Designed miniproteins, single chains, continued (5). Designs and how they scored, part 37

Each design is a single chain, and the fold is of that chain. pLDDT is the mean over its residues in the fold that is shown.

## One batch from the design tools (miniprotein)

Design m17262
Fold by ESMFold2-Fast:
Structure m17262 (fold): chain A 84 residues (1-84)
Amino acid sequence: SMAELEALREKLRRQLERARRRVEELVRQGRYEEALLELDIEIGMLRIQRGVALLIGDKEKADLYDNAIAELERLREEVQRLAA
């Protein structure tokens, strides 16, 4: 339903906000390798959630997970550039 999709979008937005704050703190401390590992774990978990959504036929929820994965992958690229 639209209400379920909006609830998932809100949940993912809050999860991305928390992940960004943790990564920013690690970057502030110069702990780039740990920031990249944290992002890889978060991306991996979202990929599992996407896979489950696809398995049960919920393509709209899978699309929301794909968008969240793309945002974290962009953040990961930013951290890699800072570590170079």
Scores: mean pLDDT 90

Design m17263
Fold by ESMFold2-Fast:
Structure m17263 (fold): chain A 100 residues (1-100)
Amino acid sequence: ASYIEQLEAKVREILEDKSLSYEEKKEKIAEIFVEANRRLSLEDRVQFANRVTKVLAELNPNVSLNDLLNAHGSLLDAARSEDDEVAREGVKNALDTVER
C-alpha cells in the first residue's frame, strides 16, 4: 500500500478503536496530520485530507452534509498549514464537527 493509504488505514483504525477515549483519538489523528505534512507534498497532503473526510463520512452516516463540508474544510486547512499547532487544531475541529 502507498504511504497515504497506510495513513488512511491508521486513521480508520484509531477512529474504530473502542479502547481509546475521544481525546486520545483526536491527539493521535492530529499527530498523523503533522507527520504527513512533514513527509508529503502539498498535493499529497490534500489527497490525504480528502481520504480522511471520506473515512469520517463512512463512519458517521448520520452526519449532515453541511457538517461534513465544514470538517473537510478544516482538514484541508490542516493539510495546507506549515504550522504544526494550526494543523493539530484543524484536525481537532474537523473531528469535533463530525463525531458529536
Scores: mean pLDDT 89

Design m17264
Fold by ESMFold2-Fast:
Structure m17264 (fold): chain A 77 residues (1-77)
Amino acid sequence: AAAERRRRMDEHGAKAREAGDAYVQAVLTGTDAEKYRAEMDAHLAAMVAEDPVLGGQQSQGLKNGTDARAAEARAAA
């Protein structure tokens, strides 16, 4: 039971990272970033739903890292 919950959380984390990377690239290239941000946020929310403590910690880290990268990308444009 706990192993299945952890696998689902890790899967959402991987998809959130992919969406976050696409979001930063969209910001850099001036394309539609909102779609990728929405996809990332949905997977981050799913991580919290699977495990509020561990999922919450990991999702916050992914969010903070992506936001910092996007801010740097905007500053470089």
Scores: mean pLDDT 84

Design m17265
Fold by ESMFold2-Fast:
Structure m17265 (fold): chain A 88 residues (1-88)
Amino acid sequence: SMKAKELEERGKKLIEEGELILKTGLEPEKVHSDPESTEKARELGKKALERLKAEGVEPRVDGSLEFLKLAKELIEEGKKLLEEAKEL
């Protein structure tokens, strides 16, 4: 039960962070106040950057699309954790 609770809390946080980014359109570093959330968002942002680069888009001038991709990744990861928690 303890593991299920931890996964549920992490999943909820990731979904809330993703939704906050979608709502504000700000850079992850400006949205997140704690180091853990900032580092997590930074890692997901790197993945979003690689995906945009594969599509022929370089987010050097406009980061808004990159943050939108990051938000979707956070929400998807959070939903996965919530699903896993239900199985425990």
Scores: mean pLDDT 65

Design m17266
Fold by ESMFold2-Fast:
Structure m17266 (fold): chain A 82 residues (1-82)
Amino acid sequence: PEVIEKARELVDEAERLLKQGEEALKSGNYDEAIRLFKEALEKAQEAIDLLEKNGIFNYVYLRALDIAYKARKLIKEAEEKK
């Protein structure tokens, strides 16, 4: 279904942004890391909202929840290091 495909695309984008943010965090670019983590959270949340509205609670939904959790944790970590 188109909904699951769109959600998977959003989750894959969020995962990429999360990884880029982690690289920025390791290099001491805290503002860039926070920006990337916030973008990752936004994409993951969009996927969560899309799947919830359609009553879909599959592995893509679980991946989106995991990414959102990690992004929120990493935002706090990066803000504390600023």
Scores: mean pLDDT 89

Design m17267
Fold by ESMFold2-Fast:
Structure m17267 (fold): chain A 72 residues (1-72)
Amino acid sequence: DELLERLVELLKEVPEEKWGELLKAKDGADFVTILSQVLGYPVERALAEEIKALPPEELKRLLEEAIKRAKE
């Protein structure tokens, strides 16, 4: 899954102690805002739009899997 792989790469750029802030996101729009803040730069528009289109439950599932892979 291309989106999952991109999330793993972005998480590797974020300090591990800040990953907890990403898990607090309520939906894709909130997630994109938090991710941009912890990265220190804006998320690419196409990726941001793709994330915002995800149902909240699907985003949470992808984020949990991405965090698991980023820790390895």
Scores: mean pLDDT 79

Design m17268
Fold by ESMFold2-Fast:
Structure m17268 (fold): chain A 73 residues (1-73)
Amino acid sequence: SDMDQARAIIETLSLDEQRQLREYLERLREHLEEKAKQSKDPEFKKKLEETIKEVDELIALVDEEIARKEAAA
């Protein structure tokens, strides 16, 4: 799955790179949430909400990997 591929890539990143990725994903989520609030197109709003859910799943994966690397240090 796309999420399994994302996990594999995230695992190759250093702790600092994972933290930077987490910050980028959080900013992306905020930007998408703002666009969803401004959108008057129900179809586009639904797609934005689905994308936000995918970003939330990626943030959760990154948070898990950060926690594992911090525990292993």
Scores: mean pLDDT 86

Design m17269
Fold by ESMFold2-Fast:
Structure m17269 (fold): chain A 114 residues (1-114)
Amino acid sequence: SMIDQVISQAEELIEQAEELAALARKEGHTEIAKLAEQIKEAAERLKKAAEARDVEAMRKQAAEIQRLADQLQDLVLSTEVSPDLRRRAGETIASALALVSLAQVTVRQLELEQ
């Protein structure tokens, strides 16, 4: 189901964001680590909302993930970071934006089932 795909992609984003936060902390990029941790927390909340089929909570957390991904992208583009950190941040941003798109489509389908 689309809900199961949202849950699965949220779990993947949680792991990617945790790994990005750890690498950023190791390399001294505390603001990047903080944004990665916030993306992880928003993805955890989106997963719980999807499990509960809470459309309003899913919409709210998808919007939060979008804002955090945009902030992370801007920060990474304006900061001199290692090639490994840049690659992992790019992968995390891409996964976050894909999850947001999937969650938005899933929310619209759930609203049509009312």
Scores: mean pLDDT 92

Design m17270
Fold by ESMFold2-Fast:
Structure m17270 (fold): chain A 72 residues (1-72)
Amino acid sequence: AEAEKQKLIAEGEALSRQLAAAVGRSDGEEVDKLLAQLNAIFDQAAALGPDALAAVRQAANTAFDDAVDAGY
């Protein structure tokens, strides 16, 4: 459902911002944890279909890039 896709987009964006911060701090343990959580979100999106997975990945990548550009 569309609501489930939007929830996964929001969760992916939040995790990607946290990932950018962890990478900026060189916190390898937190990076590994966040990557595992982000992969779980992508798995949930894949279960909704290829369009949902593409949308969640695109949103997560954009949020990561924006966080890095903002000084992480």
Scores: mean pLDDT 85

Design m17271
Fold by ESMFold2-Fast:
Structure m17271 (fold): chain A 84 residues (1-84)
Amino acid sequence: MADLERRQRAAVLLAEEGRDFSRKSTKEQSLQAYRGLRDLFLRAGDRRTAEVFEEGARLIEEGTPAEAGEEMAERVRREAEERI
């Protein structure tokens, strides 16, 4: 239980950092960052959070990094609230 709560807090913090990074970064840098976060959470066994970051990478490809970053931060926050 405590480990799950700690991992979900880490996911929220990483998504918020990703949002701030996306505001200041190129589309390519933002894509690489979100794919890195996807792979990080896949290795940790958190497939649901990894899927959210993969969807964020798709949104960056289709739109702007800033918009994708905001949506990702909100989705990860909601996912953490539902799982804790």
Scores: mean pLDDT 70

Design m17272
Fold by ESMFold2-Fast:
Structure m17272 (fold): chain A 89 residues (1-89)
Amino acid sequence: PVVLKNSTAVLKRKDGSVNTITATEGAKGVSFLAYVVTAGRAGLAPPDMTQNDSKITVEVKNQEEIMAMSVEERKKEITVVSTLEYTEN
């Protein structure tokens, strides 16, 4: 069994905008961090992460607006507020 710590990531974009997210130090936390970073840089909107099935809770602000934006605008507007808890037994 493994208990993973919460960690915090700060995402900086080319326009100087900054987003802060909190994630666990594990497979789910690392994968989520990689997704958010990749989505921001690639211009993809983040998925709806409000579901708790995986013990991960994420609030994505302005998701509908982000989905309607251009690639450049999306990279600026992705704001993630998250609390991730991950426990393995």
Scores: mean pLDDT 40

Design m17273
Fold by ESMFold2-Fast:
Structure m17273 (fold): chain A 95 residues (1-95)
Amino acid sequence: SMEKRREKLERRIAEAVEKGNATQLIVVAAAARLIGDYELEERAIREAAKLSGISEERVRKIVDQIINSDSETQKKIFELAAKGASVKEIEELLK
């Protein structure tokens, strides 16, 4: 259900912030956009920018690139983010 998806994403934002995982916040922002939760997307973008020290504009560009990438690239990004990969590692995959 959409409600369960939203709850899961909110929990993942809290977990990512606690662990200092900016790339997981970027992944959550992409997932929030796909379910049409634009407020949650903006919150995840803001938190990712704070943790990584990059601009919200740059985070939004990465989210845009993830959404427009193929399923294999998205899967690799999700796996890297789960491992706490750097923003640079995600950007390198999105070339």
Scores: mean pLDDT 88

Design m17274
Fold by ESMFold2-Fast:
Structure m17274 (fold): chain A 64 residues (1-64)
Amino acid sequence: VAERADPTYRGPADAGIAAEAVLKGYASPESVAATLRAMGVELVGFSDDPEVRAIAERLAALVA
């Protein structure tokens, strides 16, 4: 059991939480878009959860 996982592996999980905050109006889409854009490159390597990937792509399109 790898309870000592690197924080790098938490990128996709944080993206999902950030997306929910934007949808509720707690965070600005501009701020989230900047974060997701940086994480987008890493998410390509972590395309394990299609839900996280779909949310990231939709948010990027919404702010573009």
Scores: mean pLDDT 51

Design m17275
Fold by ESMFold2-Fast:
Structure m17275 (fold): chain A 78 residues (1-78)
Amino acid sequence: MDSAISQARSLLSQAESAGQQGDLQSASDYLRQASDILKSAGLDSSSGSARQASTLVEQGRLSPQQARDAVLTIIDDE
């Protein structure tokens, strides 16, 4: 569980970095990967948040930094 959370946090950081480079597609892909890992760890709320954030980032409706912060908040609540 802790290893999966650590990996998800790493992917969220990679999403933010990709967003800073203007690569919204890679940022969205990293958020989706984080969602999959969180789902496999049983963190359904965090997984759902990451999946929604991935879609919103891809649509340009949410910054990758805002997506990272939102998902991290949900992870800390679970």
Scores: mean pLDDT 82

Design m17276
Fold by ESMFold2-Fast:
Structure m17276 (fold): chain A 113 residues (1-113)
Amino acid sequence: SREDEIKEAIEAAIKKVKDYIKKNFPELEEKAEEIEKLVREALEAILAKDYKKLEEIVKKIEELFEEMKEELEKILKSKGYSEEEIKKAIEDIEELKDILLHAIENAKKIAES
């Protein structure tokens, strides 16, 4: 079903983000779980066609990714990583954000079609 396709795409994006964080930045696992919760709420808002609630949830997801980047920068600085290495790690987190937000946008487009 269309609903199953939407759910599968979102679950795949969540799994990719969580697996990456657990492997590379386990200190961020709690924030990754909070983001997972919000992404699932975004899916429910899409299925309900509650686009106002979806906008609020997307803003919260973006805020949590900003907090995650700030926390990661502090952790890596404390471990003596170079500014170049820190920048690359932050770029990886930004890519994960883009993957999740793109999955949410695609889910909305499928639900609207």
Scores: mean pLDDT 86

Design m17277
Fold by ESMFold2-Fast:
Structure m17277 (fold): chain A 68 residues (1-68)
Amino acid sequence: SDSLSDETLLRMHDAVTAYLDALLRKDFDRAIEYLERFKRILEEAGIDDGVEVAERLIEIVRRAKERY
């Protein structure tokens, strides 16, 4: 959305950066925690398609954790 606030964009950036850092460290619990935070920010911003993608990523990371 053209009206997406700079504060919301920064919060999304921080959540994604933390998620990627956790994945690089193979800390799947923290990766899921940060994806849940990212999903919450998307829900608050009304980005429904983004919420669906975030949910799918959480499921993928949960499956990866079960395998490791």
Scores: mean pLDDT 84

Design m17278
Fold by ESMFold2-Fast:
Structure m17278 (fold): chain A 110 residues (1-110)
Amino acid sequence: DELEQLLKKLEEEKKRKEQIEKEIKESLIYMLSSINKLSLEKIRKLIKEGKKEEAKKLLEETWKETKKIVELLLKQSDPELQEKLKEVEKEFKEELDKLYKELGEEKLPD
């Protein structure tokens, strides 16, 4: 039956599209992680150059912006991707808190 063959091909195409959408979302989380690493490098460079006030301001602004991006992405993500996104946020916060302490501060706001 030609109709049964068409239905099978349609189901296969649907599964392929769902897989591509998942891969795109995982790539976005990977990009966020990469951007976070670049932000940490820039903050560390400012600290090394003795620009402590600029480093502190950039660190605080970067954390505020990252929280906004994470909140937006969480609303658009399935539970598996939400777990990955929360882990990226947690790891970034821990690294920022370490740098914030090096600048003589205690903790970033939640």
Scores: mean pLDDT 82

Design m17279
Fold by ESMFold2-Fast:
Formats: structure tokens, C-alpha cells, sequence
Structure m17279 (fold): chain A 87 residues (1-87)
């Protein structure tokens, strides 16, 4: 699960790699995206005075809560549950 991997991240770089993978960036853009996200996360930690553990937890919560309603997999699960109830 994406949220579990995000919560387990120990460094901004590790967190950035997981996020870049989840965004489905093309291989050509992957390295640049990881570097950009890493810098943003490091700056955020310094500016807000939060810990790496707090940042990882917040991003993981956001990933769980922001399950895209347009996600085909989420829609498919919803349809399956409805169909079971319509027996």
C-alpha cells in the first residue's frame, strides 16, 4: 500500500521516490521529479519545524484520504459492493 510505504520513509529522498513512483512519472522525468520533490520536502521540514516522521505521517494520511474518486479501482470496488447488495 502506498500509504504504508510513505509512513515507513526515513528520509526526504526515500519519500520523494515513493511519491514520484505513485505519480507515474515517465522514466525520463523520474530523476528530475525525485530531486525536485526532495528539495521541497527538505525546505518544508526546515521552514515549518516539523520532523521527518511527522511529515511522512501527514503525507501518508493525505494519500489515504485523497483516494481519487475517479480512480477506476476505487470505482470498481464500489460497484462490486453495490452489486453484492443487489442480490
Amino acid sequence: DLAERLEAAKTPEELARILAEALGAPPEEYEELVERITKQLEDLIKKEGITMEELARLIALQARGAADPDDPEVQEEGRRVEEELRR
Scores: mean pLDDT 69

Design m17280
Fold by ESMFold2-Fast:
Structure m17280 (fold): chain A 104 residues (1-104)
Amino acid sequence: SPELRRLLELMREGAEAVLEEWRKMVKENDTDPLKLSSLNLRLVGVVQDALLLARMAGREDVAREIEKKSKELNKKLLTASLEEQYELIEEFMEWLLRLAEEVV
């Protein structure tokens, strides 16, 4: 589906932008809570696009897995250092994009 491929492209662009900005914050040891809050909202946006993609593909099973893994990630992020947050988000984004590609 061209719509699913376009949504996957938007997810990749969003994921790359979030990871680049988080990497920059780690490198600069920038712990600005407003920047981190903004990045977390952008991360939520990528997850919402993934949920939309799964549901548009008729894969409610995949949508439920995404919701479960996103909830687990959010719990881990609450106690993680800035460097650990980057590693967790990078791993999550890689998993999410691979899962989305399998569904498209």
Scores: mean pLDDT 89

Design m17281
Fold by ESMFold2-Fast:
Structure m17281 (fold): chain A 64 residues (1-64)
Amino acid sequence: SRIEEAADRLMRELGLPDSQRDAVIADLQALKDGLVSVGFPEDLALRFAEMIVEGDYLAAKNRG
């Protein structure tokens, strides 16, 4: 699925272990569904979800 492909890309880019894959997928799914529910097209919603999740993980990594 597009979400699994997005999760796999983010995991490679961020250097996350496979144990976090399900969490990344869940975060992407929740954000994408939220954006779609307020009228965003699914492709744009997924792109924005990817950007938000990447930003959150990068911020956490830089503070930890």
Scores: mean pLDDT 81

Design m17282
Fold by ESMFold2-Fast:
Structure m17282 (fold): chain A 81 residues (1-81)
Amino acid sequence: SHMEELKELLEEVIRLAQEGRVEEALEKLREIYKLMVEKNAPQGLIDAVKTTIEELEKEEDERRKQRLAITMAQLLLKELE
């Protein structure tokens, strides 16, 4: 299922961020964005993922970036439930 694939990818984003692998978590979010666009996911979800990526790319503080990645990925995961 497309939705199950997105959930697994978001869970991986959370895991990577929790491990301090924030740049890899950001790469996974970019993969999620591409999949959502290619499969014509609801525009609200596409926009939410895009906003998450943009906010993380702007954050220069590593600790804050890690917390934002975890929090925003958890919120995206809840949106898919």
Scores: mean pLDDT 85

Design m17283
Fold by ESMFold2-Fast:
Structure m17283 (fold): chain A 81 residues (1-81)
Amino acid sequence: MVDPSARVPVVTVTIKAKDKEAQELFVDYGRSLEGVLSLETFEDNKVVFTGPRSTAAAIVAFAMENRDLVEEIEVGPVELV
């Protein structure tokens, strides 16, 4: 039985890419992942992903593999939504 008041745990990952090409790489990777609930881009080469912990972990791993393209990365707390 699913409780309609139950909240889903999500994590927000913010990546500030080195340039617009790096931002597009992270956007394309995020679009290829199942479970991304939101994906937003900003003019300062930031990409913000929101999704389950497993999706957030995959995004962080990809960013760490491409750390030369990452200026900043911030992983938010687990939130229930």
Scores: mean pLDDT 77

Design m17284
Fold by ESMFold2-Fast:
Structure m17284 (fold): chain A 80 residues (1-80)
Amino acid sequence: SLIDEAIELSKKGEYVKAGELLEKVDLEELRKRAIEEGDFNLRGMAELGLKGIMSPVEAGELLEKGDDKALVRKALEKLF
């Protein structure tokens, strides 16, 4: 499934590719699967997408840069 593929990509650090798949899947189902797998980054991407705060691809780009502070800052910009 696309959800399983996104989880595999996340485990490899390919967050942008994972983000592209998130546009094609049920984000609530993905969030549940990410929690089960203990994947905090993939869970965060799903939650930001569900809230309409940030594109999953955009979140993936920030995660690949290793800048969690930039991810939080960008999410706040979308709320204000």
Scores: mean pLDDT 76

Design m17285
Fold by ESMFold2-Fast:
Order: structure tokens, then sequence, then C-alpha cells
Structure m17285 (fold): chain A 79 residues (1-79)
């Protein structure tokens, strides 16, 4: 596994952890929850860009689809 693949997986794991933390944090408003998730999403997107630059396009697309699924599930959960 390349360094860019390892970094993308690390950022994706961090994103999933933040999703779980945000779901369980009753002190945050729904707006604050989305702001926190959007910051982590930006980090994942930056790592996916590096994967694409390295030619790992299919790997980047796979992670992107999983991220989209998690965001849709989170959206339904908070509403």
Amino acid sequence: MSPSEKEALRKFEEFKRVVEEVKNDSSLTNEEKWEKLNRELKKVQDSLRKLIEDGHIDFAERIAREVEKILEEFKKWVE
C-alpha cells in the first residue's frame, strides 16, 4: 500500500470517528455538528486528491462513495 493510500485510509478513519463522536455529543447543535463534520470532510477530500494525483483513482472513488453513504446516513439520523 502506497503512502498516499495509507494517509487516505487514516483520514477516512478519523472522519468516521468524528461522525461517531458528533452523534453522541448532546452539547452540540445540529449546525455545529455539520460544521465539525465538514472540517473533517475537507481533510478526507484533500487526501483523495493526492490519491488521484498518484493514479489511484479507483481507490479514491471507493472511499468517496463510502463517505457519501456515511453523510447521507448522518443527515437522516440528525433530522
Scores: mean pLDDT 84

Design m17286
Fold by ESMFold2-Fast:
Structure m17286 (fold): chain A 120 residues (1-120)
Amino acid sequence: SLERAVELIERGAKGLEEAAKLTEKGQYDKSAELMRQLADEFEREARRTGDPLLEAVASIARDVAEQAKEGKGAVAAYRGISTLYRIAAELYRQLGREPESARWQAKADEYDAKAKELEK
């Protein structure tokens, strides 16, 4: 359901935001470990449900874990949040819910801008 998909997106985004904060504190190993745990959790749930959104969140968390080892965890996490929020925007768009789609797209654009600012 849309409600469940949004809940999963918000859960993933919350974990990614925490990883970004750990990276800002110089705690790269803890950021990577948090993301590995998040990926393991979502992968386990994906095996039970077959939900491709759970696989997408797990894949993003795996990427952030690898990037965190090199101090790039915050950039990767913000890009991941942007990607998840774009998925939410697209789900609302497919249902003809344009105002909600636009709000999720605006949130995605905000996190994409944060990632670009840190990268340059």
Scores: mean pLDDT 88

Design m17287
Fold by ESMFold2-Fast:
Structure m17287 (fold): chain A 95 residues (1-95)
Amino acid sequence: TERLQQAALEAIRRVEEAAKRAIEELKKLNAPEEVLEKVREIAEEAKRRILELLEEMLRNNRSEEELIREIEEVAREAEEEMKRIVEEVKKELEE
């Protein structure tokens, strides 16, 4: 549905914006390229899962409200994971 498609697009946008911010912060901290790649991998995995949930609706006629909640949860989890990586790098710089 249009509502589910809009939720997926917004979730993908949130993931991409979170990844961009995390990468910019990590670059300022001179984080290793491996850490930057991990953030990119988290963002790509989250976007893939969001698209899979959108496909799930088309195939299995599942509840739209349930799929929207799962899509939003995937985006939230990705945002939190990327924030955690930034905080871990900051902590390592302190000691």
Scores: mean pLDDT 83

Design m17288
Fold by ESMFold2-Fast:
Structure m17288 (fold): chain A 96 residues (1-96)
Amino acid sequence: DEERRKRLEEELARALEEARENAHLLAEMFRKVAERLAAEEDLALQRRAAEFLRALAAAGDTEFEPFAARLEELLGRDSEGAAETLREVAELIESR
């Protein structure tokens, strides 16, 4: 549904702003996006997640660069693999 996608996009944007204060919230947002992608293929949301990770890498968190590239490689090929990639991102954030 378009409403669900828009809600998740809004949550991602909000999470980016709050990420500077709360890494736990950012990890939770990535897990929600992963659940969405595991349930239904959503190419626009997957691209948005990759763009978000590239923005974090450009801002200094270069360790997110390979995950952004992975999401781009899996675009339209493997939404389960994309979900797994985002779960790995969440685990990385929580392990800091």
Scores: mean pLDDT 82

Design m17289
Fold by ESMFold2-Fast:
Structure m17289 (fold): chain A 69 residues (1-69)
Amino acid sequence: MAKEIDPSLTDEQAKEAEEMAKYFIEIGEKAGVSDETIIGRIATYLQLKFGLPEEKAEEIARAIVEKLK
């Protein structure tokens, strides 16, 4: 869970982050892009939707991708 990885996220934000991460992983794998590219896309989403700083968004995105792959 994103919340278990970063306690600054609410349960709802963690759920949304995981759902969107699954989507980005699925389309990214189908397109043959790297895990690093997928992580970057998720991090950008987290920054735009939740106002997270870049470093924090990247940390959360990486942890979710590592858990879900």
Scores: mean pLDDT 75

Design m17290
Fold by ESMFold2-Fast:
Structure m17290 (fold): chain A 88 residues (1-88)
Amino acid sequence: MEEEERRRRELERLLAEAKERIAAAKTDEEKAAVMRELHARFDEITGHVHDPETERLKAEMALELGLVAGLITEAERDELLARAEAEL
């Protein structure tokens, strides 16, 4: 329980920090760096678990950042998220 709660809090902080950094980023290279860091940190925090729930959460976080970064549209984010949920 304590470890699960800590991981959940770490993922929430990771997403919040990544969203702030993406919103402040001025170049596509800076945005891409934040996205790469998010993926690496997510895998570290989750212990490289690849169950459907963890993969869905990873996809959700990546799509939310992509939307904030302007790399995808809201419609594309919603479509990709729906596809990810359907594959689980």
Scores: mean pLDDT 73

Design m17291
Fold by ESMFold2-Fast:
Structure m17291 (fold): chain A 91 residues (1-91)
Amino acid sequence: MAAEEELERRAALAAGVALLVELGYEKELSERVRELGERALEIRRKALAGEISAEEALRRLAELAEQLSEEERKQVEELLEKVRKEAEELK
C-alpha cells in the first residue's frame, strides 16, 4: 500500500508515546521510550504553533517511531490499550 499509510501508522505510534507521557505512564516506559515521547510532544507543540506544517510533523513523528524496537512497540501498544480501558471506566 502507499508509503503514506505506513508513515501515518508510525506517526500515530509516536503520538501514542507522547500521550502516555502526558497521562503519567512514564514509569511504565523505559527512559529511551520516555525521551522519544517528550520529543513527540515537542513536535506536536511546534505543529500547533504553526512553526512546522502538519505534513512535516507527521514525517518527524514517523522518524521517531522508527527508533523503537519491536518489543518497545508492543509495550507501547499494550499501554495504550490499558489507557483506553481506564478512560472508559472513568465515565
Scores: mean pLDDT 78

Design m17292
Fold by ESMFold2-Fast:
Structure m17292 (fold): chain A 91 residues (1-91)
Amino acid sequence: MKVEYEVKEEIFEGIDDEKIEEKSKELKEKAEKGDEDYYYFAVKLGKDEPKQTLVVIELKVKGSKEEKEKIKEKIAKEYEPKLEKLYEELK
């Protein structure tokens, strides 16, 4: 079976806690109202305002439940080293 997916990455540097909460709510609402094909990962880097960075990865994937889980795991693994590097650069 062919699996198709699309990934969108957004990085928000110098984001405050209020905007992080707003973005988290928007992503959650998209996931709840959207196709069962929509997933997201949101990672906060840094300790305190204004030096916080929010990384948002949106994933749209079509396929069986098993194929979707495999693609989610693949995307998470691909972004883990990028997120670690970004975290070190923001120290």
Scores: mean pLDDT 72

Design m17293
Fold by ESMFold2-Fast:
Order: sequence, then structure tokens, then C-alpha cells
Structure m17293 (fold): chain A 86 residues (1-86)
Amino acid sequence: MDAEKFEKMVEEYLKNSPDLSDEAKELAREYVEWLLREHPEFLPKAIEIMENSLRNQQVPLDAETQAFLEATAAVYREVLARMAAA
């Protein structure tokens, strides 16, 4: 699957996510770009880590961090689903 298509999809998803701050969107984009460049096979594990962080909060996450993790996990799930469908 083409990394350029993933980057465009991520940009479109983050651009249309009204609940994220500009800083959270930039951080999510940077993290996705890093993952796709270094370890694209790590997508399922990255989703698992983010979802576990959201579920197993020993201390409450601030709203921005929670929104960032939820949005990033949603993007990764969509990418993984498209990879499985191809």
C-alpha cells in the first residue's frame, strides 16, 4: 500500500476533526508520518497501545491528550481496515 495515500488520508481526517487543537493535529500527523516511515507493520500494535492508554487511565488524561489519542487510534484503525480489505 502506498505511503503517500496514507499521508493524504491522515491529513484529510485531521483537517475534518473539529475537536482537536492545531497542536494536537500537528503532533498526530508527525507521529503517523514517523510510524509509516519507520515501522508500517506496527500499526496494529500502535492502535492497541493507544486504546489501552485510553482504557487504563491510572490518572485522568487531560481532554486534549484524550482527544489526540482517540483521533490517532481512529485514523490507524481506518488505515488497518483498508489494508485488510486490499
Scores: mean pLDDT 62

Design m17294
Fold by ESMFold2-Fast:
Structure m17294 (fold): chain A 111 residues (1-111)
Amino acid sequence: SKRERLIRLAREIASLASEIYQLAKDNPEIQKLASEILRKVAELLRLIRSENPDREQVKALLEGIRELVDKLKEAIDANRDKLSPEQYEKIKELVDKIRELVDEALRIVDE
């Protein structure tokens, strides 16, 4: 179902954001943004699991997560000198994957 697909995507986004949080332990700005994404994804999961989730509210939460992902990408680039090359490459890969999953979730909502 559409609901099951959205739950799977939200869970994957949470897993990737959690990995970014752990990888960025020495960077409080990146950790804060990853934490904010985790908070918004938890809110999204509660909404999707409700009896009658409002489509526009689901879309607004996904758009909010997308905005946080874009801010996270900017923060990673701004803090590149404070990250090892390995940390930078891995976190950037994870952020790009989260962006793709959010865009997929937005497409599913509009089906």
Scores: mean pLDDT 90

